# Ledger of designs, part 44: designed miniproteins, single chains

Each design is a single chain, and the fold is of that chain. pLDDT is the mean over its residues in the fold that is shown.

## One batch from the design tools (miniprotein)

Design m1611
Fold by ESMFold2-Fast:
Structure m1611 (fold): chain A 97 residues (1-97)
Amino acid sequence: SVEERAHVIAVTAAALTAVGLQVERDLFGKKAISEEEAQRLLDEALAAPPSREGIRRTVRLIHRLETGKEPSDEEVDAEVDRLIARVEKLLAQPRPP
């Protein structure tokens, strides 16, 4: 459940990042990913399993989209752990109405 929720959040973040970079390219002519590249990365994120391993893959893709660099496994693991902890905290909080 927590890993599945974290996976959905990670994939959503990847989609928003890809769309944001695409919009920046189209409106401002800035260096950004192409439509084809954005679609490829989104398809890869969506194909990832809803598990810690899948979340690691999605986090790596987001890092590559934002920085153009490959993150270390250490950096990816730290970010995945932070995401899971945030999701656990949110799920533990009661939603009143």
Scores: mean pLDDT 72

Design m1612
Fold by ESMFold2-Fast:
Structure m1612 (fold): chain A 106 residues (1-106)
Amino acid sequence: SRAELEARLAEMREAGAAPDRIGLGLVQLGREEEARAVLDEAGRLRLELAKLGAEYVENQEDKEKVKELLERMIELLEKLLEVADEEEKKELEEAIKELKEKLEEL
């Protein structure tokens, strides 16, 4: 429930949880503006990417919209690649490649 999520978020704040965990909790509560305020640049890019990914899943039958969403997701992944740590770079490069292949299949 929302009350349980709000209680857990309050406990995480008191425990000194990482900003990314607090940001994710705020997103789950629908408090996206507050989440953006506590997320760093990488966290904000991941939030936008997650939103586009959800739209992509919901719009699979609309080829034009799927194409636009794939192009926007690739752009966000390329921006995330610029601010990502070395461990994440390989995973992001693979994700970009997979989305480019999907775009070519349209």
Scores: mean pLDDT 75

Design m1613
Fold by ESMFold2-Fast:
Structure m1613 (fold): chain A 81 residues (1-81)
Amino acid sequence: SDSEEARKLLEEIEKLIEEAERAIEQGDYDTAFELLKRIQELMKKLKTLKLSKEEEKRVDELENRAVGVYLRVEEGKAAAE
């Protein structure tokens, strides 16, 4: 079902965000950037599904976290030359 697929995608996206946050903490901005590309791919798939209001709220929360990761990667890469 769309609900089961959405749950699995949300769980995978959250896991990837946590992995990207850990990569940033280790100064591994290249790994964090690759994880962000995967997150965006899964977000695109998630947005093709019929989501509940609770699932849409979760998507918004995860998108905000992913934007935070992206900004930290951009800052880190700019500093690394």
Scores: mean pLDDT 85

Design m1614
Fold by ESMFold2-Fast:
Structure m1614 (fold): chain A 98 residues (1-98)
Amino acid sequence: MEEALEHLRRALEFVEKALENIDDPEKAIKYLEEARRHVFEAALLSKDPEIKQLLTLAGNYLNKAIEYFKKGDIEKAKEYVQKAMEYLRKALELLESK
């Protein structure tokens, strides 16, 4: 649980850095790719099906955000980054409540 928690916190840090760098798509993509790696690790380490589901949804939204940044659709990319962050925060809250 503690290892999953650390990866989840790191994923949130990288998502926040991506939002801070929304005007630099290349840098935002780099941060989202790091966030995605931490989400994957948290999902592997988590034994809770609800947490795994939230992390899977977050990972899917991060993939969509990266796709839209690559297309130059910054507005859509930002929407998906915010959705990913919402699900990561829900997973963090649930994991910390244990």
Scores: mean pLDDT 86

Design m1615
Fold by ESMFold2-Fast:
Structure m1615 (fold): chain A 79 residues (1-79)
Amino acid sequence: KADELLEQGKYEEAIKVYQEEIEKDPNNADAYYKLGVVYARLGELDKAIEAFQKAIEIDPSNEKARTLLEELKKRKEEL
């Protein structure tokens, strides 16, 4: 499963699986959140921010996504 790939550090494979989940269910907030986590670990700040924004739009109760979004926006502003 995608979560196992993420834990194993297989980030490119994890991205593909999460993207497939989003294609099957565009309202899957968890898939957007996890996609954001993977992009953040890869240093893809813009993609991570976009994924977290989508996760929050679908599920505003995801406090972890909001916290990470704030952190990444601050990091991007410093660049």
Scores: mean pLDDT 80

Design m1616
Fold by ESMFold2-Fast:
Structure m1616 (fold): chain A 78 residues (1-78)
Amino acid sequence: MDEFRTKVSQLGKLGNEVLSDKELDEAHARMEKAAPDGAIATIKVYGDYVSKKALEKGDYETAKKIKELRDEAISLAS
């Protein structure tokens, strides 16, 4: 399996654990706005939103892991 796809899948799984249904809808709306700018822009927008929501909920460890997975996915796409 492509490592890039694995990191994106892990980021999505953490997002589903952090985000409520309403927050997940907002995350998807933000990704749709970024989609014309490409996959890297979409991953940045999603990762930043999920990380922000994790921090707001006091989950600093998950917020850090989300940023790491986002940066790894972007690095693999470059």
Scores: mean pLDDT 81

Design m1617
Fold by ESMFold2-Fast:
Structure m1617 (fold): chain A 70 residues (1-70)
Amino acid sequence: AVPSAEEINAIVNSLSPEARELLREAERAAVQGDLATARELVRKAAEISGLSEEEVEALLAHVEWLARQA
């Protein structure tokens, strides 16, 4: 399932500024087809912000969806 925009925005708003920058880089990598880099950056953002497993899964699904739309 693809996370809703509301779910992703809620997670983004809970992130530190450093983690938000990592997520922006992850989204950019995903759009360019670099899923390995996108997933790595999502995991780094999650570690910095202390995200739950469910939030990490939502962000990973989000960047994978972006890669499919590109």
Scores: mean pLDDT 81

Design m1618
Fold by ESMFold2-Fast:
Structure m1618 (fold): chain A 75 residues (1-75)
Amino acid sequence: MEELRKLTEEAIKEATELLKKAKEKKASEELLKKLEENIKKAKEALTVPIGSRKFLEMIEEIKKDIKKAKEELES
């Protein structure tokens, strides 16, 4: 289960780095809000039992959202 916690912490770090880059590039407010929401959701996931169905569903959504935000920023 520690691996799932580490992946969640890495997702928070990645989203935080993307948010910093988006702010530096003056990306759209919508992209900034998406990144802030992703960070919030990842932090919320850490408050549920790690490895529960709810935790796994939250992590899947967070990873998907981060991937989309990264694609938008790198476009």
Scores: mean pLDDT 75

Design m1619
Fold by ESMFold2-Fast:
Structure m1619 (fold): chain A 73 residues (1-73)
Amino acid sequence: VDELIRQAEELVKQGEEAAKAGDTEEAIRLYSQAAKLYTKAAAQYFEAGDTEKARELVEKANEVKKKIEDLKK
């Protein structure tokens, strides 16, 4: 599960760099992958009974989704 969070954080950093480079399409792709990994990690923590950590991961997924929306404007 920690590996999913690490991969998601890495994808967010790559997405930020792509956005800075003006590669909006690549940034959206990377952010979308990061959001999916955060959502998957949140589901695993929720199933394990760690509702608080699951909620934090859902919040991170929503933050990444907002970055995608901001890039589409």
Scores: mean pLDDT 83

Design m1620
Fold by ESMFold2-Fast:
Structure m1620 (fold): chain A 70 residues (1-70)
Amino acid sequence: MSSEEHLEMLKSLYPNLSEEQIEKAKELLRIIDKYEEALEKGDFETADKLEEEAQKLYKELKKEIEEEEK
């Protein structure tokens, strides 16, 4: 699935996402796409860096969503 399709799915599941959360989700999906490309090319150094960036953004986004459920 493309990053755009993943973003639309996120917006449908969480329609109350703020613009900041949407921007973070877009960046996360772009990093995931680049991570997959790096893995396919055997560029494991770039893949490791992208994985770390994705984990950081995912943790921030998840925390913000959980705080809103509070």
Scores: mean pLDDT 73

Design m1621
Fold by ESMFold2-Fast:
Structure m1621 (fold): chain A 93 residues (1-93)
Amino acid sequence: DPFALALDFFAKIALTEAIHRYPGSLSQREWARHWGLSVSTVRRLARMSPVEVAREVAEEMRRLALPEEARQFLLDLLRERGAEPEVLAALER
């Protein structure tokens, strides 16, 4: 399901932005529980910048040949959430 993949990518980017905006507000286990991600994924994302995660997501979307509708859905979700301009730019490559 390409839209389920887009939601997973949204969660990874949005979580990384939240960790960087509110450092120390939640434990890695609490972040994992709230966002439906594994603790190992949260640990990895916590060591990355939001732009680095967006670049990784952009590469993965190309590798998987994600449909344009699902890519646009991801971008719209991130814009509505108020994602930083550099994060959006990294995804539009």
Scores: mean pLDDT 83

Design m1622
Fold by ESMFold2-Fast:
Structure m1622 (fold): chain A 56 residues (1-56)
Amino acid sequence: EEEERRRREAMELISETARYIGEGIKYLSLGDEEKAKEYFEKAQEYGKKAQELLLS
């Protein structure tokens, strides 16, 4: 159950990471490089948290 809970949390973080990547790509297509960078940085942070959780 503990591993299933961690996997669920990791999946939520992965979903958020994917969402931020999507927003970043969207702003890149609109020519807004500054907003795209902010979203990609957030995606990187959430991705690292998911990685840490999966390595536990």
Scores: mean pLDDT 82

Design m1623
Fold by ESMFold2-Fast:
Structure m1623 (fold): chain A 109 residues (1-109)
Amino acid sequence: MIKVTQTPSSVTVKEGETVTFNITASEDVDGKVDWFKQKEGKEKELLIRNVSEKAEGVDDRITGSGSGTNFSLTIKNVKKEDEATYYSRVWKNGEKPSWSNGTKLTVVD
């Protein structure tokens, strides 16, 4: 099973700033990296598939990038509605997916 470490565990940013979440996988995941957003009391929403492929309806301010063992999710021009916990999921073909512990994003004025 691949170990995934996500940093930071929590972050506070002002509206209009850029925020980046980083992950390190314990081994190369062949680009099998998905990013999710979860608001309080809601289910996880898929944002990005396979490192950089946006899911339907996802804002262009949100981008995924990275390669090998290091990947990032970036949100530009942060809005109050972006306040949520962000999770990553990594996997290899034939292995069970591994989830990160996530990052709690707080947005202030």
Scores: mean pLDDT 86

Design m1624
Fold by ESMFold2-Fast:
Structure m1624 (fold): chain A 80 residues (1-80)
Amino acid sequence: SLLEKLREEMEKASSPVERSALADIATAVENALKTGNLEEAKKIYDRALKLVENSGLSPEQKERLKKLIDEAMEEIEKLV
């Protein structure tokens, strides 16, 4: 599952900031899945992207996290 993949990425994360960003993404995904609402899911997706963009993470870390957020949105779109 997507949540399982996100948890595995959190365990592999090398920095506290990266782990926090992944935890926020996982929480956003869980909330979107609970609402079953694509409009709400898109709002959470946009918020997660802005959180990553405004973080002090490296460009490489930001790109990796954005890809995970994009994968999360694709999975939500399949479910709602």
Scores: mean pLDDT 72

Design m1625
Fold by ESMFold2-Fast:
Structure m1625 (fold): chain A 79 residues (1-79)
Amino acid sequence: SKEEKIREARRLMREAYKALQNGDYEKAVELFERAAKLFIEAGDKEGAVFAYNMIAQVYEKLGDKEKAEEYRKKAEELK
């Protein structure tokens, strides 16, 4: 259901934050992308925007400007 997808997306967001705290940036990006997909499927545009902005911040932290801009654009296109 829509509600189950939102709950799972929120769980993935929490796990992504733990991965960030552990310095596991690759895992964090993967988890944020999975969360964004579930938010989109559930029609939660705000949740998806938030997840994409988190991915952009991770890539900015890693010095990957092109990937950061790509995910910022994905977030903007959902508005």
Scores: mean pLDDT 89

Design m1626
Fold by ESMFold2-Fast:
Structure m1626 (fold): chain A 67 residues (1-67)
Amino acid sequence: MLELELARAVAQLAAAVGVVAAKNAGAPPEVIERFRELADRAAAARTLEEAERVLEEAMALLREFEA
């Protein structure tokens, strides 16, 4: 339980960082919405696997827009 809650929190934080980074970079609304969707998916994750998958997607999307 605690591990899942921590994984969800980390995934949500990564997605929130992505929203801020995308806004600061002047990214289109679709990109900002994508990070918000990832934050919602992280909050709804029922397993560690789901939370980790969302975290990986958020980190990959963040790297793509920072590069």
Scores: mean pLDDT 80

Design m1627
Fold by ESMFold2-Fast:
Structure m1627 (fold): chain A 73 residues (1-73)
Amino acid sequence: MKEKLEKKAKEYEKKIAENPEDSEALTKLGIYYSQLGKYDEAIKYFEEALRIDPENESAALSLAVTLAVKKSL
């Protein structure tokens, strides 16, 4: 499972390198980093997604959940 998440993260990193303003790709990358326990990286990607698209509900919810998890640790 972890190896598959790392591969998916790499796929979305490539997509963002080609299109840095892809809010959906940034959100998916954040979700994969969150699942890997890399909460600081996940938060960065969710914040970037919301900077590009402030109405991205998936990024907003994922950011709120990830921040709550990090504060609970």
Scores: mean pLDDT 81

Design m1628
Fold by ESMFold2-Fast:
Order: sequence, then C-alpha cells, then structure tokens
Structure m1628 (fold): chain A 79 residues (1-79)
Amino acid sequence: SEHFSKGLRLLAQKKYEEAIEEFQKAIEEDPNNGAAWFYLGKAYFELKKYEKAVEAFQKAIDLGYLEAKEYLEEAKKKL
C-alpha cells in the first residue's frame, strides 16, 4: 500500500500524527493489514495515547502480527 509506505516514512521522521492518518488510510484499504495496525499502535504510543496504542496492538495480534505482543504489554504498563 502507498499509504502504508508513506506512514512508515512519516513515523521514521517522528511525524506521528501524519503517520497515524496514513496508517488509517492503509487500514481502510485493507483492514487485515496487521502490520499497519502495529505501526498505528507505535505512533499512538509515541504520542502517549496508550489506550489507543493498546487497541491497535491487540488488533495487530488478532490478525497474526505477533511482534506486537511485547509492545502491547509495554503499553498496558503505562495505563
């Protein structure tokens, strides 16, 4: 997805709110993109939006993106 790739670039630049918009567009195109949910969660985590980060990481895990498990536990510790 073009939006997914754009989101990753924005995340690397620490443009977290813009990265969130692009990952949301990637998810609109493919709701089963577990990686997009994972990176959406990382962007929320960096903005200290921990409840939204937990929701996004859980969705990534539900879709088989198991790399999100450690990030989910870290986000829960911040609640």
Scores: mean pLDDT 92

Design m1629
Fold by ESMFold2-Fast:
Structure m1629 (fold): chain A 67 residues (1-67)
Amino acid sequence: MEEERLKKLEEAAKKGDLTALVSLAIYYAMRGDVEKAEKYLEQARALDPNHPLVDLAKKLIEAAKEK
């Protein structure tokens, strides 16, 4: 169930889907896996550093680091 959704997001992220990359970054940040969250954020930032979703994900990851 969740694994199938994660696999689809990972496949989309490999193809350069910014929304999938941001979704994975937020997912891993919420689970406390900051390293994976930052990895996906960097990939999304490489596509569009000024995108609102990239800025949002960056702020959420920084908040997760404080916990």
Scores: mean pLDDT 79

Design m1630
Fold by ESMFold2-Fast:
Formats: structure tokens, sequence, C-alpha cells
Structure m1630 (fold): chain A 68 residues (1-68)
């Protein structure tokens, strides 16, 4: 069960998914696709926050770090 929650990259998403599972609102099989959706939505939000910061400060968002 906790290994399925670990598919979510963010601890906030893991907490939400765990709460939903404990409340019986979702099944364990629903965790990986929901985690992927939440992570993708968060990535989009972070990209939007970078744009907002650029508009406010004139600072160009830093390029993503290459994977090791």
Amino acid sequence: MEELLATARRPEHRTVLRSLLEAGLIRPEDIPPLAAMLDAARDRLEEQQGIIRYVRTGEIPAPPRPPP
C-alpha cells in the first residue's frame, strides 16, 4: 500500500491519496493513475508559477537540470 503511494512524487499528494484510501473513497488500483494526474497537474502549476514570477520580477525561469 505505501509503495503505491510512493508513485506520487510530492508528499502532499501522498497525504491526500492516503486520506482518500483510508476514507474508502478510492481503491488501491486507483492510486497510480491518480498520483500521475496530480503530479502532472502540479508540474503545470509550477510552470505557471515560474511564468508569474517572470512577469513580476523580470527574471527568466531557470532551465531544468539535466537528469543524471
Scores: mean pLDDT 70

Design m1631
Fold by ESMFold2-Fast:
Structure m1631 (fold): chain A 106 residues (1-106)
Amino acid sequence: SAARAVVAEVHRLLAQGRIAEAVELMRRAGLSLEEIAAALMGLFVDMAGMDAARQEAVLAEIRRVFGLSDEEVATLREAIAHLDEPASQETLLALARKMAERLAAR
């Protein structure tokens, strides 16, 4: 479906570190809060496999695009480093939902 094609393209852009372009596509396509949060969770999983320099570059873009505080960036970095832990997964999901809500409000 067209919706599935858009979600796939969002995931592709996020995986390439093209965060601003992915966000613009999410807004233009009218993705739900749940779809945006799911795409962000996919990005966080991808980030766990990145080297430190690339992870920091993607974190800097996420901070700029979603308006994250330094505390939120630190929380995201720590949770990604411990992605195998249930508490970290819950933290990432909560942050993904908060970021999706900020995007939907603008």
Scores: mean pLDDT 85

Design m1632
Fold by ESMFold2-Fast:
Structure m1632 (fold): chain A 68 residues (1-68)
Amino acid sequence: AQAAYEEGLRLYAEGRLEEAREAFERAIALDPTFARAWYYLGLVLEGLGEHEEAARAFARARELDPSL
């Protein structure tokens, strides 16, 4: 999970949003409780214009870690 998450962060920083989405989705598939992966998935989905899906990802992140 951690390696896929770190790959997602790198891709997101590079503006490679579709590839970042896939990396964060892999992190979540490996660990569905990975709150930060859900949070960054939300940011990527917002960048892709998928606002409803982004809102769900942010809600999940906050449910898992209220500090997010």
Scores: mean pLDDT 85

Design m1634
Fold by ESMFold2-Fast:
Formats: C-alpha cells, structure tokens, sequence
Structure m1634 (fold): chain A 99 residues (1-99)
C-alpha cells in the first residue's frame, strides 16, 4: 500500500527533524517534530481502513515520542526502555503491514 509507505516516510521524517533539534539543544521543537511526524503517519495509515495496522502505527509512534521525551529529560534508562518498545512495535507493525 502506498499509504503504508507514506506513513513510514512521515514518521521517519519527524524522527530525523527531532534528532536535528536535539543536536541544537531545542528539546521543545524536537518533541513537536516527532509528534507532528506521528500525527501525519497515523493519518496516512488510517486511509488504508486497516484498524489493526492503525493501532500498531499508534503504538510505534508513542514509543518514539516517549524516547525523545526521555532524551530531553536526560533519562538514559527511560530511553533504553522506549527503544525496546519501539523495536517490538516496529516488528509488530511490519507483520500486520504484510497482511
């Protein structure tokens, strides 16, 4: 589905922008960037009509937002937990996207 590809592209774009803002010391804009990427990714995946796929994209998006929130706070343990959640959510999203 072209919508699945667009959703991944939007989330990835938000992540790249968030990393850039963190390197500039702008945690507020970093969180805004990943949240915007997540919002757009969810909108694209909703266009597939697949409720399970939409749920998995939301879970993946939430894990990435938490990762950046922990990085802004300097919570290294929180970052590690969020990265493990992201890895699992990405695997589950990939499995559903092939259905």
Amino acid sequence: SSYVRQSVQKLTGGEILAIGYLLDGDGEKAIEAIREGAREAIKYVELTGDKELTKKMKELSDSLIRKFEYEVKGDEEGVKKALEERRKALEEFEKVSKE
Scores: mean pLDDT 89

Design m1635
Fold by ESMFold2-Fast:
Structure m1635 (fold): chain A 91 residues (1-91)
Amino acid sequence: SRPLSPELQAAILLAMGEMALYLGLYELAAKQFEEAVRLAPDSPEAPRALSVLGEAYKKLGKYEEAKKWYQEALRLDPDNEEAREGLAEIE
């Protein structure tokens, strides 16, 4: 069998990262979201992955990194609600 496509691997990592974020496993969530963005940077899911990566860094108290990722999410999708709200909370 062929390995999973990068887009499918990224979607699985995004789902796993969101579960880790829900469970308060913020370091694990950040690593999973970073890998998701690395595998599929141009996917329709990339702005979402970047916004939840920002949220994970915000939960870790790493506000400079959180700002960077929220800004990148908004660069790809200016209407990304999670990234807009996340930036407003840390600015």
Scores: mean pLDDT 87

Design m1636
Fold by ESMFold2-Fast:
Structure m1636 (fold): chain A 82 residues (1-82)
Amino acid sequence: MSEEMREVLELEAEASLLMMKANIALKTGDKELLREVKEKLRELKKKLEELKEKLKDPEAKKTAENTIRGIEETIEELEKAI
């Protein structure tokens, strides 16, 4: 595995944890948690977009793109719930 792929996978793991928290917030109706998770997802998306511009490994870049898409979809669901 490339070093770049490891960096992307670490951020993907963070995204997965935030998406799980988003699901909990949506099911419980916790408005404070919904806002917190939404902001953290936006920050993580920005980090992934900045990292993606520096990536040379095509596989790492593709994984970053897929993770960004997942974050965007989750943010859209959270915005509909708020």
Scores: mean pLDDT 84

Design m1637
Fold by ESMFold2-Fast:
Structure m1637 (fold): chain A 82 residues (1-82)
Amino acid sequence: MIRVEATVDGATAVAESDGERVVATAGDVRLELEVDPKNVAKTIGAGLRALGERLDYERNGDSLGAAAALAALEAIRELMKQ
């Protein structure tokens, strides 16, 4: 099991994974990504898309959403090391 934390502008997110899914939570924000170990680029692309959508959703940024997306990307990175 992977557990990572990320902080963006004072907002803290926790991401956990069992190897099949990454779940990142920050306050009321929950981001869930499916992990495809046979397609690394697809898994990373999903995480980057989630981060981009959170940053673009509001022009001034969504700190909770950005923290959740960054925590999810870090969890993906940790899974890729295994």
Scores: mean pLDDT 71

Design m1638
Fold by ESMFold2-Fast:
Structure m1638 (fold): chain A 68 residues (1-68)
Amino acid sequence: MKEEKIKELKEKINELRGEAAQLTDPRAREVIQALIDEAEKAIKSGDIEKANEYIDRARQVLAEARAA
């Protein structure tokens, strides 16, 4: 069960990386990358809840950057 949740989180992170790479705003890319780094640290420590929190924040930044 934990391995399955970790796989889902890694898939979400890969999606965010791909989408962030398409952004022209360097500030938004920097913030998203920092949040991804924190999410990866949380995954490494087994903190699935914290990892999801960072991923959600990264998605919010991505959505705002796309809305212009």
Scores: mean pLDDT 81

Design m1639
Fold by ESMFold2-Fast:
Structure m1639 (fold): chain A 82 residues (1-82)
Amino acid sequence: SDAELAAKAIEELEKAGEALEKGDYEKAIEYLKKAVELAKSLNTPAGKEAAKALEEAIKYLEKGDLEEAAEHVGHARELLGL
C-alpha cells in the first residue's frame, strides 16, 4: 500500500539521519537512495516531488553542503506526511 511505502521511506530517512549524526556520509547517501526509490514507488505527485527533493539532498551531501541537504530532506519529509 502507499502508506506502507511511505512508512518505509520515512524509516530510511531516519536511518540516514542517524548515519549523518555519526559522520557516516556514505551510509547516509545509501539510505537516502533507498528512500528515493520508495518515494518513486508511490507513483503520486507528492511521492515524485519527495523523490526529487531527496535526489537534490544526495547531490548537496556529495558536495559537502550539509545545510542545503538537510533543507531538501525536510521538504521530502513534509511531502511524505511528516
Scores: mean pLDDT 85

Design m1640
Fold by ESMFold2-Fast:
Structure m1640 (fold): chain A 68 residues (1-68)
Amino acid sequence: VEALIKALKDEDQYVRRAAAEALGKIGDERAVEALIKALKDEDKYVQAAAVSALSEIGDEAVKKIEEV
């Protein structure tokens, strides 16, 4: 999970998009804060992947959005 969270900050937009998709499939709540930051990414596909990932994680993502 840590390596994928780091990949969300990669210079390559395709790497960031793949990391967001993978984090959503894993469903680890530790990724929620990093995925929320990815919602502000310059790449629209990275933003979309982050939205999808947060939706897949579910209720824990909603709680973290309220706290950050």
Scores: mean pLDDT 73

Design m1641
Fold by ESMFold2-Fast:
Structure m1641 (fold): chain A 73 residues (1-73)
Amino acid sequence: MEAEKLLKEAIKALKEGDYEKAIELAEEALRLAEEEGDRLLAAHAYSVLAEAYRKLGEEEKAAEYLARALELR
């Protein structure tokens, strides 16, 4: 499950403080989740993006991704 693998790697990058890598991995996971129609995985990927952007101080981007995550669930 490619999207799940990328999402797990994105979460690990978040925990390691590598927010740029977490964003890249979460964006790829989101793309694959959307191709597969996996709304739950896409919502989780949006949540990871929101947290990564929040950690970087990009509050507006973080709020946008959080809203997308909530819309899917």
Scores: mean pLDDT 84

Design m1642
Fold by ESMFold2-Fast:
Structure m1642 (fold): chain A 63 residues (1-63)
Amino acid sequence: MSGGELFLKGAEAYAAGDYETAARYFEEAARLIPGSRLVLEGLAVAYEKLGDREKAAAARAAL
């Protein structure tokens, strides 16, 4: 899958309330398109919904 396709799947999972699946797709998208602000923002909000404050802070620090 392309990074854009992975980002869209992550966004769909997030909209459905499946934050674990959203985080996994955003993590893969971040590997394929490093430095994408949209992907880093997606990671930050998904990790916050999961209660992973450290990972959310790390994603925001990369912005």
Scores: mean pLDDT 83

Design m1643
Fold by ESMFold2-Fast:
Structure m1643 (fold): chain A 70 residues (1-70)
Amino acid sequence: MKDKLYKEISKGVSETFKAAGSLPDEATYQEVVGRVVGLMKEMEKNKDNPEKLKKVLEKVKKLGEEAKKL
């Protein structure tokens, strides 16, 4: 479960960066990057807690959807 959650979070982060990379506004791009970095730090902090990793995964998915709408 933990390894699967880590892989899913990493994939979501990669997909969010791809979406952000299409943004013409540098300020909006930097905001998305900062939020992704924060989520990666939460992932490392909670690496031994599957329930908190699930919450990080949900946050990554939400950020990815928000980035696509920009």
Scores: mean pLDDT 76

Design m1644
Fold by ESMFold2-Fast:
Structure m1644 (fold): chain A 59 residues (1-59)
Amino acid sequence: SSAADRQAQLEANRVGQEVWQKILEELGYKELSDEERQERSLPAIKAAKEAYDAAYKKQ
């Protein structure tokens, strides 16, 4: 159902956000300049999207 699909998307988004935050922490983003954070966030965004897609397909 559409409601179950939306719940799956919300959970997948949460998983993606957790992966994104973890990668940024591992990169030491707190010690980076604003320009460096923008540049280094691209791999984190990609990994988060892949984690989202994988989590969504699992449900």
Scores: mean pLDDT 74

Design m1645
Fold by ESMFold2-Fast:
Structure m1645 (fold): chain A 85 residues (1-85)
Amino acid sequence: GAPAQVFNFTDFDAFKQAVIDALSTRYGIDRAFVAARMADATTVSQFADVIQDLAAQYNLPISVTLSATSLDVTIDGTTYRFIIP
C-alpha cells in the first residue's frame, strides 16, 4: 500500500530525537541507552552508521537509506526523513 506516514525534518537534532523516541517506543529499549549510543553522531553519515550498528546488534527490523539529498530511517512502516542541506 501507499506509505502511511513520512515525517520530514530540516533540523538534525529534532530528527535524531524523533528516531530515538521511535526506537525506544517500538522496541522497548531504554530511551537513555539509545540516546547515549547516538550522542556522538554529529554528522548524517555517523548517525546512519550508528542506527545500522544498533539494528544489527539487536536484530531490529529497521531500514536506513542514505542519499545525496536525505537520510531515511523506516521504523515499523513509518519513515523519518532528514533533508540534507
Scores: mean pLDDT 81

Design m1646
Fold by ESMFold2-Fast:
Structure m1646 (fold): chain A 55 residues (1-55)
Amino acid sequence: SQEELEEKAEKSLEVLKSTDDPVIRAIAVKELEEIMKKLPEEVQKKLREKLEEAL
């Protein structure tokens, strides 16, 4: 469901914010990108803004 995908996206963002390990960060970004492809454009835009803040 959309809610489950949004929860997974938030977890990936938390991982990205919690670690400086470039390998773990790269994995989290890739997972977030795959999740975003399955979400509506409005939700993708919000998550992309959060991703840019986390980078």
Scores: mean pLDDT 80

